# Designs tried in a protein design run: designed miniproteins, single chains, continued (4). Part 84

Each design is a single chain, and the fold is of that chain. pLDDT is the mean over its residues in the fold that is shown.

## One batch from the design tools (miniprotein)

Design m14911
Fold by ESMFold2-Fast:
Structure m14911 (fold): chain A 83 residues (1-83)
Amino acid sequence: ELAAALGRLAVLLGEAAIGLGEIYIGIGKILEKKGLKEEAEELRKKGEEHIEIGKKALELGRRALETGDVGLALEAVALGAAA
């Protein structure tokens, strides 16, 4: 059940990355209102990048769970961990 364990981990990491990205975007909006426009843009960009990577990790993790592919599960975990 290594593929199943790794696939579940990848899904959790992907979901965490998406949540973190949403937090970054939210903080960016607050900073923009305070006139910290440069910092706001940096956080929004970082948040969007985290969401994109998280979505990919989640998709690959779910695919690994469906197929039992350990290699795909490892790729999904590596991608999620990199976010």
Scores: mean pLDDT 85

Design m14912
Fold by ESMFold2-Fast:
Structure m14912 (fold): chain A 57 residues (1-57)
Amino acid sequence: MEEKTLTGEFSASLPAEVARALARAEAEAAGGQVKEVTVEEDPSKNTLVVTVTYVLP
């Protein structure tokens, strides 16, 4: 099994929990098992950067 990362950018006006849920759903739709989700604010772009670490079966 290979560990992979998926990075998604969302509007900073979106709640962080909603951004996490959307990013998790994307990784799971790709057949991945989510191991970790991190959310970082990028105020220079007014975005939330969500990084999902997942493994493919």
Scores: mean pLDDT 79

Design m14913
Fold by ESMFold2-Fast:
Structure m14913 (fold): chain A 86 residues (1-86)
Amino acid sequence: KIEELKSKAEEYRNEADKLGKQAKDAFDQYVKNRKLAEEYEKIDPELAKKYRQLSDDYRQKMADLNKKLGEAVRKYVELKKEIEKL
């Protein structure tokens, strides 16, 4: 039934929206920690190393979230195409 497909599409759209926001937050943290690593590199190399590690951790988290986002978007597009056929 069309209503079931629309409901499922909305679920994937909401999931994609949430994942997109989480990925953006992870990216913002990546940028902040990278900048701190650069700033401290000249005055405290050990602290700079800690910020680089945090930056790398957030970059990995962003990559994982973007992969899940891509999957949710693909499912949403597939369902939208199915609805258009009906």
Scores: mean pLDDT 86

Design m14914
Fold by ESMFold2-Fast:
Structure m14914 (fold): chain A 72 residues (1-72)
Amino acid sequence: GVQRLLQEINDLASELEDPEEKKKVGEIAATIQLMINLGESQDEIAKEVLKLSEKLSEETQQKIQQLVDEAL
C-alpha cells in the first residue's frame, strides 16, 4: 500500500550517495505524505511519483518504478 511505498522511498533516499538526488527523492517522499493526508488515490500518487522521478538518474527512476509496482 501507499504507506509501504512511502517507507521504501524514504529508505531509498537514505541509501543514495549523491546529495542532489537524495534531496529530490526526499521531496518525493514528502509529496507522497502530503497526497496521503489529502486523501488522494493510489493511482494519483503513483502518477505523481513517477512524474517526479523523471528528474532523477535512470537507475534511480527504475528503482522507484519497481517500488511503485510492488507497493501499489
Scores: mean pLDDT 86

Design m14915
Fold by ESMFold2-Fast:
Structure m14915 (fold): chain A 87 residues (1-87)
Amino acid sequence: GPMASRTGPRGVEVISPVTKKPVALGYLGTLTDNKELTVDVAFTSAKEMSDEEIKELLEKDLASLGIKGTFKKVEYIEDKELEEALA
């Protein structure tokens, strides 16, 4: 349905400040009509980065789209599991 297609998994690729390599970030959340996104879980394979660093990267990405994000949890998973979660 329309809500499911708008709230499905989203992924972004960013450069890790620690390893200087591309890393994938994903999230699941609910987008409101006011361009506010509540993220229940943010997923990352970037185990070298803190929850705060992951949130800052996702907030910057969302801000580029005009969206304000609120993040409840960050979960560290393997790169393969992250790719599967974003499919």
Scores: mean pLDDT 64

Design m14916
Fold by ESMFold2-Fast:
Structure m14916 (fold): chain A 79 residues (1-79)
Amino acid sequence: GPVEEFRERLERLREEFEKKMEESVKKKDIESFKQSVEDTEKRMTELGRNTPPELQEELRRTEGELREKIEEALKKVLE
């Protein structure tokens, strides 16, 4: 159903971002890293605009987790 589809979409977005982030860190490609972060934040914001109230908390937790991972990865990219 819609809730399950939303969770699958959110999980896929998270996995895709983590993969791109890891590749950018390995290559020390700051530009690709920044672009991936911006694209993901934009997609999360758009997803949040139409998120059912029951899933808003899950979305916010995922946003927080991604932000923390972004900060950690940024430190690694910058050496």
Scores: mean pLDDT 77

Design m14917
Fold by ESMFold2-Fast:
Structure m14917 (fold): chain A 80 residues (1-80)
Amino acid sequence: MEETKPVTQEELDEIIARLRAAGVEITRVELSDDGTLKIHARVRRPATEAERQALRDALGELFDWLREKKYNVELTLEEV
């Protein structure tokens, strides 16, 4: 298991902002005392291939950023 850093409230706000920028609607956020961040979210189905690719790119950049920061994040996405 990879060593992960606890997520702070300030960093939580940035993570949420990045998810919203990618078109993700946050339904539930749980931040544990040990810094484990659990996010439940819904994403609107992209209308075009360009929008679908942009969503994939944005999520990929977010996941790469989270790995670089070593945050312990669990993301559950529901397509609506």
Scores: mean pLDDT 73

Design m14918
Fold by ESMFold2-Fast:
Structure m14918 (fold): chain A 88 residues (1-88)
Amino acid sequence: MKEKIIERLEKLREYARELGAEEFASVLDQVIEDLKAGKPLGEAFEKLNEYLLKKKVSQETRDRFVKALTEEVSDEEIRKLAEELAKQ
């Protein structure tokens, strides 16, 4: 599962860069590197959660993020999440 989570984070990072959301893409880069370095999911996701809280992202959208990363979802759903964060 960790490999699939990294793959989804990498797709989300690509979409963030396409949208010009450079700060979000940088946070995703850090989370991806932390996971590749063997850090636990909870610890790596702390940075992502801190970013989402800083941007005042709703609990519902944050829950959808966790679900999209941990469950099998379409690339379109990952794209929509990137677009929602780019609006913040």
Scores: mean pLDDT 76

Design m14919
Fold by ESMFold2-Fast:
Structure m14919 (fold): chain A 81 residues (1-81)
Amino acid sequence: MKEALEEHFEYGSLFTGYSVKLSTAKRLGDQQEAAKYKVEAGKALIKEAEASLKAGFITKEQAERNIKIAEEMIEEGKKAL
């Protein structure tokens, strides 16, 4: 439980960081950097969803939905690269 809670905050912080970088790249019109950060944000979101499920913050159904969203972000980002 302590370990999953620490992972939740760690991956949540990574997701936020990459989301900020993605927003900045979009504002600057840098499509390649935006695509790169979209992939990294998606990867962090998968890990956050797994950690949140372990910590009891979300249900298995919610985790599966968040992982699907994250996988779509990764696919879109990879297609734009």
Scores: mean pLDDT 82

Design m14920
Fold by ESMFold2-Fast:
Structure m14920 (fold): chain A 64 residues (1-64)
Amino acid sequence: MDETRRKLIEELGEPMARIYLSFLEAENAEVESAEEAIELMSEALREAVERGLERSKKRQEELK
């Protein structure tokens, strides 16, 4: 957990890392089909992140 927590803070930032850790703790308490839910969320998040990064790059190039 300690190392994972540090990596999450570096990649996502402190507030996002706290939310993710809270989710993991809640998942450990009671889960039925967490794997499927996580996979769906991961795919949606990955797509959103990719679009966000592309928009950021285009914006920076336009501001040249």
Scores: mean pLDDT 58

Design m14921
Fold by ESMFold2-Fast:
Structure m14921 (fold): chain A 74 residues (1-74)
Amino acid sequence: MSISEKSLEELEKLLEEAKELFKDDPEMQRKVDEALKLLKKIKAGEATEEEIKEFERIFKQVFQALSLKKHQLA
């Protein structure tokens, strides 16, 4: 699966937004930081298949939480 540079940039923006919205949630901060670390490896072309899979797992959890938080703030 070819992930475009634009898609990776959009994922990074969502993770940075989640980090700001969940600044007082230590568990969510840990997940966002882990996802950002994995995303940097993916952008550098140094990520293993296992690291990409782990990123997808964490990102899905963060995205669901971010979507719920945004709905509550609206």
Scores: mean pLDDT 77

Design m14922
Fold by ESMFold2-Fast:
Structure m14922 (fold): chain A 57 residues (1-57)
Amino acid sequence: MEEEREKAKEAIEKFPFFQPLKDNIDEAVRYLKAYLEALKTFSHLSDEEKEFVEFLK
């Protein structure tokens, strides 16, 4: 839980498109988990998607 919240806060700071989620960290965590899970099921990732996956490792 705490580790995931820390990652969500870092993602919000690093990726401006997540900034609107800063006021609801639990939603940010759930969104990031779902997005990461979806990206892991893709057979091909863009460079931006690869950066995001590497960041959330």
Scores: mean pLDDT 72

Design m14923
Fold by ESMFold2-Fast:
Structure m14923 (fold): chain A 97 residues (1-97)
Amino acid sequence: SWLEEVKKKVEEITKELLEKYKDSGKIQEAIEKAKKILLEAIEKAKSLPKEEAEKLLKKAALEASRLLVEALYEEGKISEEEYQEALAALEAAEAKL
C-alpha cells in the first residue's frame, strides 16, 4: 500500500531526527508532535479517495514542517534568514494545494 510506504518513511525520518536532536528536549517534543500529526493524517487518508488523501497528507506535511522549523529557530539551530526562507517555502507550497 502506498500509505504503508508513507508511514514507513515518516517512522524512519522521525527516528533519524530524534537521534540528531537527542540533546534538545524542545526539538524532540516538536518531532513527536510532527510525527503524531502525520500518523493521524495517514489513518484518516485510508478512508479517502487517493486525490483527497494526497492533499490531506501534503497539508499535514506542511503543518509538521512548520512546527519543526519553529522549534529549530527557537533553539538556535537555524539562522533568522534560514527561518524566513523556510517559512516562505512553506507558504508557497500551501498556496499550490
Scores: mean pLDDT 88

Design m14924
Fold by ESMFold2-Fast:
Structure m14924 (fold): chain A 77 residues (1-77)
Amino acid sequence: GPADPLISELSFEDRVLVQQVLIENGAKYTGEIDGFFDEHFREAVKDFQKKEGLKEDGIVDQETADKLLELLKKHKA
């Protein structure tokens, strides 16, 4: 499958926080919040990408990662 270079570099804690931020932004996620990026996580990323006007491919590229990290920063503020 396509690589997620940026998301693969995240710590376990940051991966969990990304999953939580997606849920808080209304993404439908039915998997566990465990830091593991399965098919359910891919669906949540696609929903997020659609809302943000990005390509809906479920891949956390630079543009997707930047927007997720910005929301994460806002959540922790």
Scores: mean pLDDT 70

Design m14925
Fold by ESMFold2-Fast:
Structure m14925 (fold): chain A 58 residues (1-58)
Amino acid sequence: DDERRHAAAALEALRAGDREAAIEHAQRLSGVGPVIAERLVAAPLENAERALDSIVAT
């Protein structure tokens, strides 16, 4: 529940162009948070969006 909520918030922030807010929300994710935050810094936005979307879809 919390993971999905934070992933959805991160995805929405990313879509709005607020990368800092997206990273902040991604860091709230338990376990996968650091991995997603690292992806948001190192990868193109499309790859980060896909990763977040897969969490929301589950």
Scores: mean pLDDT 66

Design m14926
Fold by ESMFold2-Fast:
Structure m14926 (fold): chain A 88 residues (1-88)
Amino acid sequence: GPGVERARRLLERARRLLREGRYEEAVRMALEAVRELGRSGVVSTTRAIGAQLRIIGYEIDARLGKISWREAAERSIELAEELLEEAE
């Protein structure tokens, strides 16, 4: 459906941003992909909210220097891709 296709396009952008070293923007695209999957109802509300909170946690940890921005982006994209696979 439209939400799944929109999430897929956001994750393709996130992967490009990751390759370009634009890690903070990649995290934001992954978060938006999860929000699209939740809004479209293709994944459960609990699953979508849990994934959003985890991605926000990765962003906070990166801002505090606990993990690299690269690691935050990689983990955020992988989590969002996992949700996309569950939606298909």
Scores: mean pLDDT 89

Design m14927
Fold by ESMFold2-Fast:
Structure m14927 (fold): chain A 98 residues (1-98)
Amino acid sequence: MAQEYIEKALEALREARRVEALTRAGEMAPEEGRERVRELLERAIEYAEKALELDPEDLEAHAVLARALAGLAEVDPSDREAAERAERLGREVEERLR
């Protein structure tokens, strides 16, 4: 069950990166691309959090959540909460990898 949510979160992250690439190539307006990326990152966060509800110790789910939050902080630099949360989760993942 948790793995399905992790896979959906990873899919949303991959689509967000694709939208970023299209925006840089000029195939999508910068404002449209930014909003689409934000929506995809928020969806990835939701799926990763759902995976953690099922398995709170899932290292992959924590890593995906940290990545999605870091991406959201890049899209909206004023969102300090997302940036701080991403840093904390990234360190927790690093410590568990030993």
Scores: mean pLDDT 77

Design m14928
Fold by ESMFold2-Fast:
Structure m14928 (fold): chain A 68 residues (1-68)
Amino acid sequence: SAEEERLKAIIDTLEWLYDKFKDSHPELAAALKELIDALKKNIDDPEKAREVLKEMGPKIGEILDANS
């Protein structure tokens, strides 16, 4: 489905960010890994994946802003 394909693209982007920051920004990397794992667990449930993004997205944005 389009939702599943979109989720996979989001996961790929988050995994790239995790790899980039894992050694330099451990707090951000940990938050990214938690989000990635949660999205992968809900990849077959777009509604739950959307809830995860809504819950965790703002926290990651805050960490990104703090580390910019």
Scores: mean pLDDT 79

Design m14929
Fold by ESMFold2-Fast:
Structure m14929 (fold): chain A 89 residues (1-89)
Amino acid sequence: SEAVEKLRELIEQFRKELNEIVKQLEEGKITAKEARKKVDELRKKYEPEILELARQADLQGETREAVNLLMEFVAEYVDALVKIKAAER
């Protein structure tokens, strides 16, 4: 569906932006504190639209796809936080 396609695209964009923040941290261009702030701001930006698209997908009978993509969104966010936390050492 359009909702699932948009949700996949939005999560891919989120992943790319998270990876850029982590790359800047690994290259020493930003601090771990700045990276955490950027990742949190990015989550706040993406989360409302991702939740709305997942709800639309669920309403269209694509519950499995919606849940899987929401889990992927959470996993990408957590992975970025773990990498940032490791860099604080």
Scores: mean pLDDT 88

Design m14930
Fold by ESMFold2-Fast:
Structure m14930 (fold): chain A 59 residues (1-59)
Amino acid sequence: SLEERVAEALRERGLPESLVPAATAFALALIESLGMSEEDAVRVAVDVAEIDVEAARKR
């Protein structure tokens, strides 16, 4: 499923599993709004999640 692919990609990047719901929702929005492939949507959503984690840590 999309959620499983997002969860695996987040784990591979060392990102917290608490981000799975938000990253999955974003990936789904990319597929629905922009017609992105599931693979590309997961990659973009995980990249954005990584940026959000970095931004939260920088204050």
Scores: mean pLDDT 81

Design m14931
Fold by ESMFold2-Fast:
Structure m14931 (fold): chain A 87 residues (1-87)
Amino acid sequence: SDQALVEGIRRTLLGLADRLVALADAGGDDMEAQVTALVDATRAQITAWADSLPDEAFRAAVLQAVDDAVAYFRDRLAALRAARAAA
């Protein structure tokens, strides 16, 4: 079902965001820059794929899932930066 697929996409993207934040935490500023560039490139690829989808509701749900995951990644990265600044 489309709903189960969207939930699978959301869960996969959130899990990827967690792993990428952990990688940025371990690798420092250079790794953070590389991870951020990868997130931006991945968002662009998923958005281009979603724009090709014929079902408007499914397309909107996929775009919302990627937007939520990117926002989650940025919030976690901001928290990491704040923790480093406080140390």
Scores: mean pLDDT 86

Design m14932
Fold by ESMFold2-Fast:
Parts: C-alpha cells; sequence; structure tokens
Structure m14932 (fold): chain A 69 residues (1-69)
C-alpha cells in the first residue's frame, strides 16, 4: 500500500540519510503517482526554505499523515 511504502521510505531516509534511496522505495512500492505527490510537496517545502533531506522527510511525513486521516 502507499502508506506502507511511505513508512518504509521514511525508515530508509532515517537509516541512510539518502533521499534518492527513499525515493526509489516510493517508485518501486507505491508507483509514479505517489512519487510525484511526494516530489510536489518536497519542491513546495524547498521553496519555503527547507533543504535536502529535511524537505524530503517533511514531504514523506505530510503525505503519510494525509493518507492516514
Amino acid sequence: SAVEALEEALRVLEETGDGAAAGAVIVHKAGDEVALRVERIRKELEAQGKKGVEATREALRRLLAELRA
């Protein structure tokens, strides 16, 4: 499920600090539509001053919260 893929991506990000590795988990397990949603949120957060891994972490957390609500 998308929720499980986001949880695994967040775990990978915390363990490795590698946003690309986290992104690969989303693409392979949840598909391109979910990956594009994460990327959109990440770009919005970068425009607001978040950087690198912090932007990716917050994007994953936001989408996960939306899907769990």
Scores: mean pLDDT 84

Design m14933
Fold by ESMFold2-Fast:
Structure m14933 (fold): chain A 65 residues (1-65)
Amino acid sequence: MTVLELDVPSSVPPEEGVDRAIAWLSRYRPVASVGPVERVSDTVARAEVTLADGTRVTVVVRQVP
Protein backbone atom coordinates (compact mmCIF):
# COMPACT_ATOMS: atom_id res chain seq x y z
CA MET A 1 0.00 0.00 0.00
CA THR A 2 1.33 3.43 -1.01
CA VAL A 3 0.82 6.59 1.07
CA LEU A 4 0.62 10.02 -0.59
CA GLU A 5 1.03 12.88 1.90
CA LEU A 6 0.23 16.50 1.04
CA ASP A 7 0.71 19.57 3.22
CA VAL A 8 -1.69 22.46 2.57
CA PRO A 9 -1.85 25.96 4.05
CA SER A 10 -4.25 26.53 6.97
CA SER A 11 -6.52 28.48 4.55
CA VAL A 12 -7.29 25.23 2.62
CA PRO A 13 -9.78 22.81 4.20
CA PRO A 14 -8.29 19.29 4.53
CA GLU A 15 -11.09 17.78 2.40
CA GLU A 16 -10.30 20.25 -0.41
CA GLY A 17 -6.65 19.25 -0.06
CA VAL A 18 -7.65 15.59 -0.53
CA ASP A 19 -9.55 16.51 -3.72
CA ARG A 20 -6.47 18.36 -5.01
CA ALA A 21 -4.17 15.43 -4.20
CA ILE A 22 -6.48 12.98 -6.01
CA ALA A 23 -6.61 15.29 -9.05
CA TRP A 24 -2.78 15.35 -9.08
CA LEU A 25 -2.57 11.55 -8.68
CA SER A 26 -5.02 11.02 -11.57
CA ARG A 27 -2.61 12.89 -13.90
CA TYR A 28 0.16 10.42 -12.97
CA ARG A 29 -1.83 7.17 -12.54
CA PRO A 30 -5.30 6.11 -13.79
CA VAL A 31 -7.76 6.17 -10.86
CA ALA A 32 -10.46 3.47 -10.74
CA SER A 33 -12.31 4.51 -7.56
CA VAL A 34 -12.16 6.92 -4.62
CA GLY A 35 -13.30 5.90 -1.16
CA PRO A 36 -15.04 8.23 1.30
CA VAL A 37 -13.10 11.29 2.46
CA GLU A 38 -12.61 10.90 6.23
CA ARG A 39 -11.89 13.85 8.51
CA VAL A 40 -9.36 12.44 10.98
CA SER A 41 -9.03 15.75 12.90
CA ASP A 42 -9.64 19.47 12.34
CA THR A 43 -6.33 19.63 10.41
CA VAL A 44 -6.12 16.14 8.81
CA ALA A 45 -8.25 14.31 6.25
CA ARG A 46 -7.67 11.04 4.41
CA ALA A 47 -9.15 8.94 1.64
CA GLU A 48 -8.34 5.58 0.09
CA VAL A 49 -7.91 5.56 -3.69
CA THR A 50 -7.85 2.43 -5.84
CA LEU A 51 -5.84 2.72 -9.06
CA ALA A 52 -6.82 0.94 -12.29
CA ASP A 53 -4.07 -1.66 -11.69
CA GLY A 54 -5.57 -2.53 -8.27
CA THR A 55 -3.00 -0.57 -6.24
CA ARG A 56 -4.42 1.05 -3.10
CA VAL A 57 -3.13 4.51 -2.22
CA THR A 58 -3.91 6.22 1.08
CA VAL A 59 -4.08 9.99 0.55
CA VAL A 60 -3.39 11.98 3.72
CA VAL A 61 -3.67 15.78 3.81
CA ARG A 62 -2.41 17.91 6.69
CA GLN A 63 -2.80 21.62 7.28
CA VAL A 64 0.55 23.19 8.20
CA PRO A 65 1.10 26.38 10.24
Scores: mean pLDDT 80

Design m14934
Fold by ESMFold2-Fast:
Structure m14934 (fold): chain A 90 residues (1-90)
Amino acid sequence: MQGLKELAKLEGAPVPSDEEQQYFQDNVQADIDAITDPKSKALATRIVQAIQNGDKQALLDVLKEMFEERVKKFGASKEEIEAAKEKIEK
């Protein structure tokens, strides 16, 4: 599921069946609503909305923010963060 809509959008392929999309929406939204941490809930909501809308750039932006926050906890420099982002996008 996670990369499926990104690949479909990139190739101009049709969206997965309405049933698959509905199942993803209903089950993942319920899981998101169960998240008690506001920051985690906001990030998860943004990811799901980007996937549902087929917005590959919005999805990548959220993933980059998550990565940047994680690497800041590691004490990495700006240059190390930039180099690692390049490796992730490859």
Scores: mean pLDDT 61

Design m14935
Fold by ESMFold2-Fast:
Structure m14935 (fold): chain A 84 residues (1-84)
Amino acid sequence: DLGKQKNHDGIEVTVERRDGEYRVLDVKVGFINPNGIPMVSRVTPSDPGYQRIVDDARRRASQLDLGDGERAVLTTVIPLSESH
């Protein structure tokens, strides 16, 4: 579960196959706040890591055998301390 990752940012990318192409629908980062509450924020195109995340997700999605209209959620984990 994205928001339950400790000591790391959890990145979650939703992809969908349409007309033989893989499309990125949403990019989210999950973290745990100082009170231990799972939080989620959307990653925007202005974020320095956004394009790399999108490119990685599309590459990974192209290796999945998804049917037309099928969706997949791709997850990755990065250290929280590197985002400060």
Scores: mean pLDDT 68

Design m14936
Fold by ESMFold2-Fast:
Structure m14936 (fold): chain A 93 residues (1-93)
Amino acid sequence: MSEEAERFKKLAENIIKQAREAGVSDEDIAALEKHLNEAVKAVEAGDYETAIKHLQEALDILSRAAPNAKDPISLATAILGVAVELTSLKNKL
């Protein structure tokens, strides 16, 4: 695994943790984990376009959960984490 993919894997794990702490539903957490795992695989393969697509789906999931978040700070932290990585990957295109 590249250092970049390993760093992103740790970031993805933290995003999932923050989303769980925010009270995101188990169904949305499962969808979030799927898209973040596919994004990590895409980064490992150097496929930044596919990684960006999966991160955009992750942002959509978190944004849809925002009105019902039990902890808005944890949710904001998860959203910011995805947004920062999206910007980083777009700069590699």
Scores: mean pLDDT 84

Design m14937
Fold by ESMFold2-Fast:
Parts: C-alpha cells; sequence; structure tokens
Structure m14937 (fold): chain A 72 residues (1-72)
C-alpha cells in the first residue's frame, strides 16, 4: 500500500540523515551534542546547516504541499 511505501521511505531517509550527521560530527571535530553541533554549523558552515534543514523538512513534510515539486 502507499502508506507502507511512505513509511519505508521515511525510515530510509531518517537512517541516512542520522548516519550523515554522525559522520559530519566526526569529520569536523565539532560537539557530539546535536543542538550544540547545529549551532556551530550555522556559524561556521551555513550552507551545510541549510542543507540539513532542507533534508529534515523533506522527511518531516508528511502533508502534501501545493508548491512542492516532488509531491509523494
Amino acid sequence: SRLEELRRRYAEYMKNLDAYIDELMDLLGLPKDREAFMAELKEKRPELYELIQMLERRVKGAAPQPAEKLAA
């Protein structure tokens, strides 16, 4: 069903996001606390901060948006 496909896609994106953030923390040598890490990312790497925010919006955006190009 469509619901099962959506749940599977969301789980995959969440897993990839968490893995990506963990690797980024290790590579940049920034605090492992997510809140502190995101604050430092915003100061030192605003492009990466915006990228992560876009990815989070895509994953959490369960409601169909009329302006969104990729309506699930």
Scores: mean pLDDT 64

Design m14938
Fold by ESMFold2-Fast:
Structure m14938 (fold): chain A 108 residues (1-108)
Amino acid sequence: SELDEVVEKVIEWLKENREKLANATFTEQLKLINEIARSLPEELRAVGALIAYAGIQAIRMGLSWEEVEETIRRVAEAVKEAIEKGLDPTSPEVLAKVQEIVREAIKK
């Protein structure tokens, strides 16, 4: 699916920029998220930005790359399920689920 392509592109971008993102200020993180989001299809830019932000949180908390990738794939699955149910992927309920996934990964 187009969402699966976006997920793979975000994972590749996070991996390539891992060291930069680990040390980025909040403003630099937002600029970098905007750069990757603008390279995505317009309809999936908000979703891509959300997935990228979750990945950055995992990277900055010192998770291994394998744990970061696993976290992103879990976030992507939650977003996909929300879209299939007709829910807004940026709704408070979906954002809470994304935060839960990231928090669970960090506790490992």
Scores: mean pLDDT 84

Design m14939
Fold by ESMFold2-Fast:
Structure m14939 (fold): chain A 85 residues (1-85)
Amino acid sequence: DLDIKTRIELLAEEWELLSEEEKKRAEEVLEKLRKTMPELLEELERALQESIDKAAEIMQEIHKKLPELTAYDLVLVAKKLAYEL
């Protein structure tokens, strides 16, 4: 099993490999989260550095509150957040 630091590094590398369209989608989703759920977004940023299980729980909660955001959209956001850490 990969430790949390290695998982963050892999997510950040995956962000660099994304297409411009995928990066734009991540920016749009992240902006929506900052506007609608800033506290939950901050919890996700913290959880990504501490526990993958907690990060997954927070992503599931975001999807529950904003069902138009797909699991893939939330993975794109996680990759962007990891890259910016």
Scores: mean pLDDT 80

Design m14940
Fold by ESMFold2-Fast:
Structure m14940 (fold): chain A 105 residues (1-105)
Amino acid sequence: MEKEKEIEKAERFLRGVVRLFQAYEDARFAGLPKEEMEALLDEEASRLVKEGEITPEQADALRKVLLENPEAAVRIRDVLAKSGDPEKLPEIYEEVVRLLREAVA
């Protein structure tokens, strides 16, 4: 059924986003310099792309948001907090993609 495929697609993407955001927060908590933080995010983003959780374009957009647009990162985090309901995952996916597109435009 189409709805099940959309939920699976949304779940994979949102899991990738959460993992990348956690990598950023861990690096920030450890007090890493911006250059080392960028390298860590690039490595994590490459791993997520290889695992099929996010696309290269999504990885680039998420990296820019985390490093250059903290207000957009907060908005995305607030939307991710709603991901406890599986029926809302496609809606959350669309909202996160919209926020990423707006943040890198």
Scores: mean pLDDT 79

Design m14941
Fold by ESMFold2-Fast:
Structure m14941 (fold): chain A 62 residues (1-62)
Amino acid sequence: GSGSAGGAARAGALLAGESEETAERAKEIHGPWGDAETAREGALKAGASEAGARYAGQLAGM
């Protein structure tokens, strides 16, 4: 959902200018029990830039 940590990771990647595919991978990697660190690391492993990963982490930590 839009309030989930996974949803925040996806939105963060998109806001950083990453592709929709990268955003979906960030959401999948984060999962329901992930945290900001997991979201950032997941985005990086999915191929996001450092900026995209940072945004994913920030949104997941909110």
Scores: mean pLDDT 66

Design m14942
Fold by ESMFold2-Fast:
Structure m14942 (fold): chain A 93 residues (1-93)
Amino acid sequence: HHMTLEEKVDRLVEEAKKAIENKDYDRAVQLLEGAIQLVQELYNQGREEDAKRAKEKVLEVLDEMIKAAESDPTVPQDVLDRLRLLKEEVEKM
């Protein structure tokens, strides 16, 4: 496809936000895991500034997801725990 890695991160982040609005947390997690892989690829390519910007976007959406999940009694505890672990992993990048 014709998208850059940074454009793909932006797309996955926006799709994750929509999944959260629809309370589709499993899909939102999968989309963010994809975005995290692309952030790691940016670091692997030595594109540190692009990677840092993409990382901050992913962290912002993870914070929104965690707050939404904490406020939603239909969200399983394992989903919330997975989101918190993903945030810790991204913060270490």
Scores: mean pLDDT 82

Design m14943
Fold by ESMFold2-Fast:
Structure m14943 (fold): chain A 90 residues (1-90)
Amino acid sequence: MIEEVLKAAERAGLDEERKQQILADIEAAPSEELKKIAAEAAIFILEGRLKGAEIAGVPFDEPFELPEEILEEYRKRAEELQKRYEEALK
């Protein structure tokens, strides 16, 4: 998971400080299951924004509207991650 997060962040062109912040957020999770959920969320956000930026034709860190297809994928993934998060808290 951590290696996949780092690869996604590197493809997004994130600097070392931002990469370390993402890793710290994942490590702050109170359980291994929550760490996995946090890592999957980070990968999903980075990959989705990269895809959205590519479709929009803008740099990753510029403000832009996500395409409808990416927004729909975001909604589905957010619901799945929320469900897994709630299950991991039990």
Scores: mean pLDDT 68

Design m14944
Fold by ESMFold2-Fast:
Structure m14944 (fold): chain A 71 residues (1-71)
Amino acid sequence: GLSADQRELLRMIRAAETSVARHPDDWFAWELLGALLEEAGRHAEAREYYERALALQPDSEVLRARLARLA
């Protein structure tokens, strides 16, 4: 079974998924979803969502650094 921390992380991921669905132009929502997926070890999905966030905020050094770390 999942730990309490893992269950909370999955709840946060679901909330972040709802946020990006409602506000697909909010770069911060995509970055948050990517960060939660990275914490969950879902690195390929985290990379996809960081790339979406970077498309909305191309000058973000933080997003570029996160993508470089996941390569």
Scores: mean pLDDT 84

Design m14945
Fold by ESMFold2-Fast:
Structure m14945 (fold): chain A 75 residues (1-75)
Amino acid sequence: TEELKREVRRIIEELRRAASARGHSREAMELAMAAGKAVDENDYETAKRYIEELGRLAGEPELARRAIELLEEAE
């Protein structure tokens, strides 16, 4: 649903900010943009891969997992 996609995009932004705070600003921005584009295109498998990578850079694997679970509900 659009509501689930909005929550996923919100989590992607939180992960981007956290990764940027850890010194990975350029890569975090690129991953967040790629993940957001994949979500908008309904390419959820690609979106999950980018979100997982972003979660690793952010040090927030549980938050990334929540976004991935929401995408699985949207499928």
Scores: mean pLDDT 86

Design m14946
Fold by ESMFold2-Fast:
Structure m14946 (fold): chain A 76 residues (1-76)
Amino acid sequence: SELQELERELAREQTVLAILKAAIDFLRWLLENNPKADKERLRREIEELEEQIREVEKRIAELDAQIAALQAQEAA
């Protein structure tokens, strides 16, 4: 069903979000704990990942809205 397809897509996006957040945490750890790290490069990589997180969060919000709309339509 359309609802099941959206729920699967939501679960996939939530998994991607968790991976991106873990990646940022690791890069922040490197910035603080690795004195040989290219700190400017790491900061740029964190910024790029933060932009990807914003896009994923936007898709999650859109999926949540679509799921809510379909559930409301089934209840009517």
Scores: mean pLDDT 87

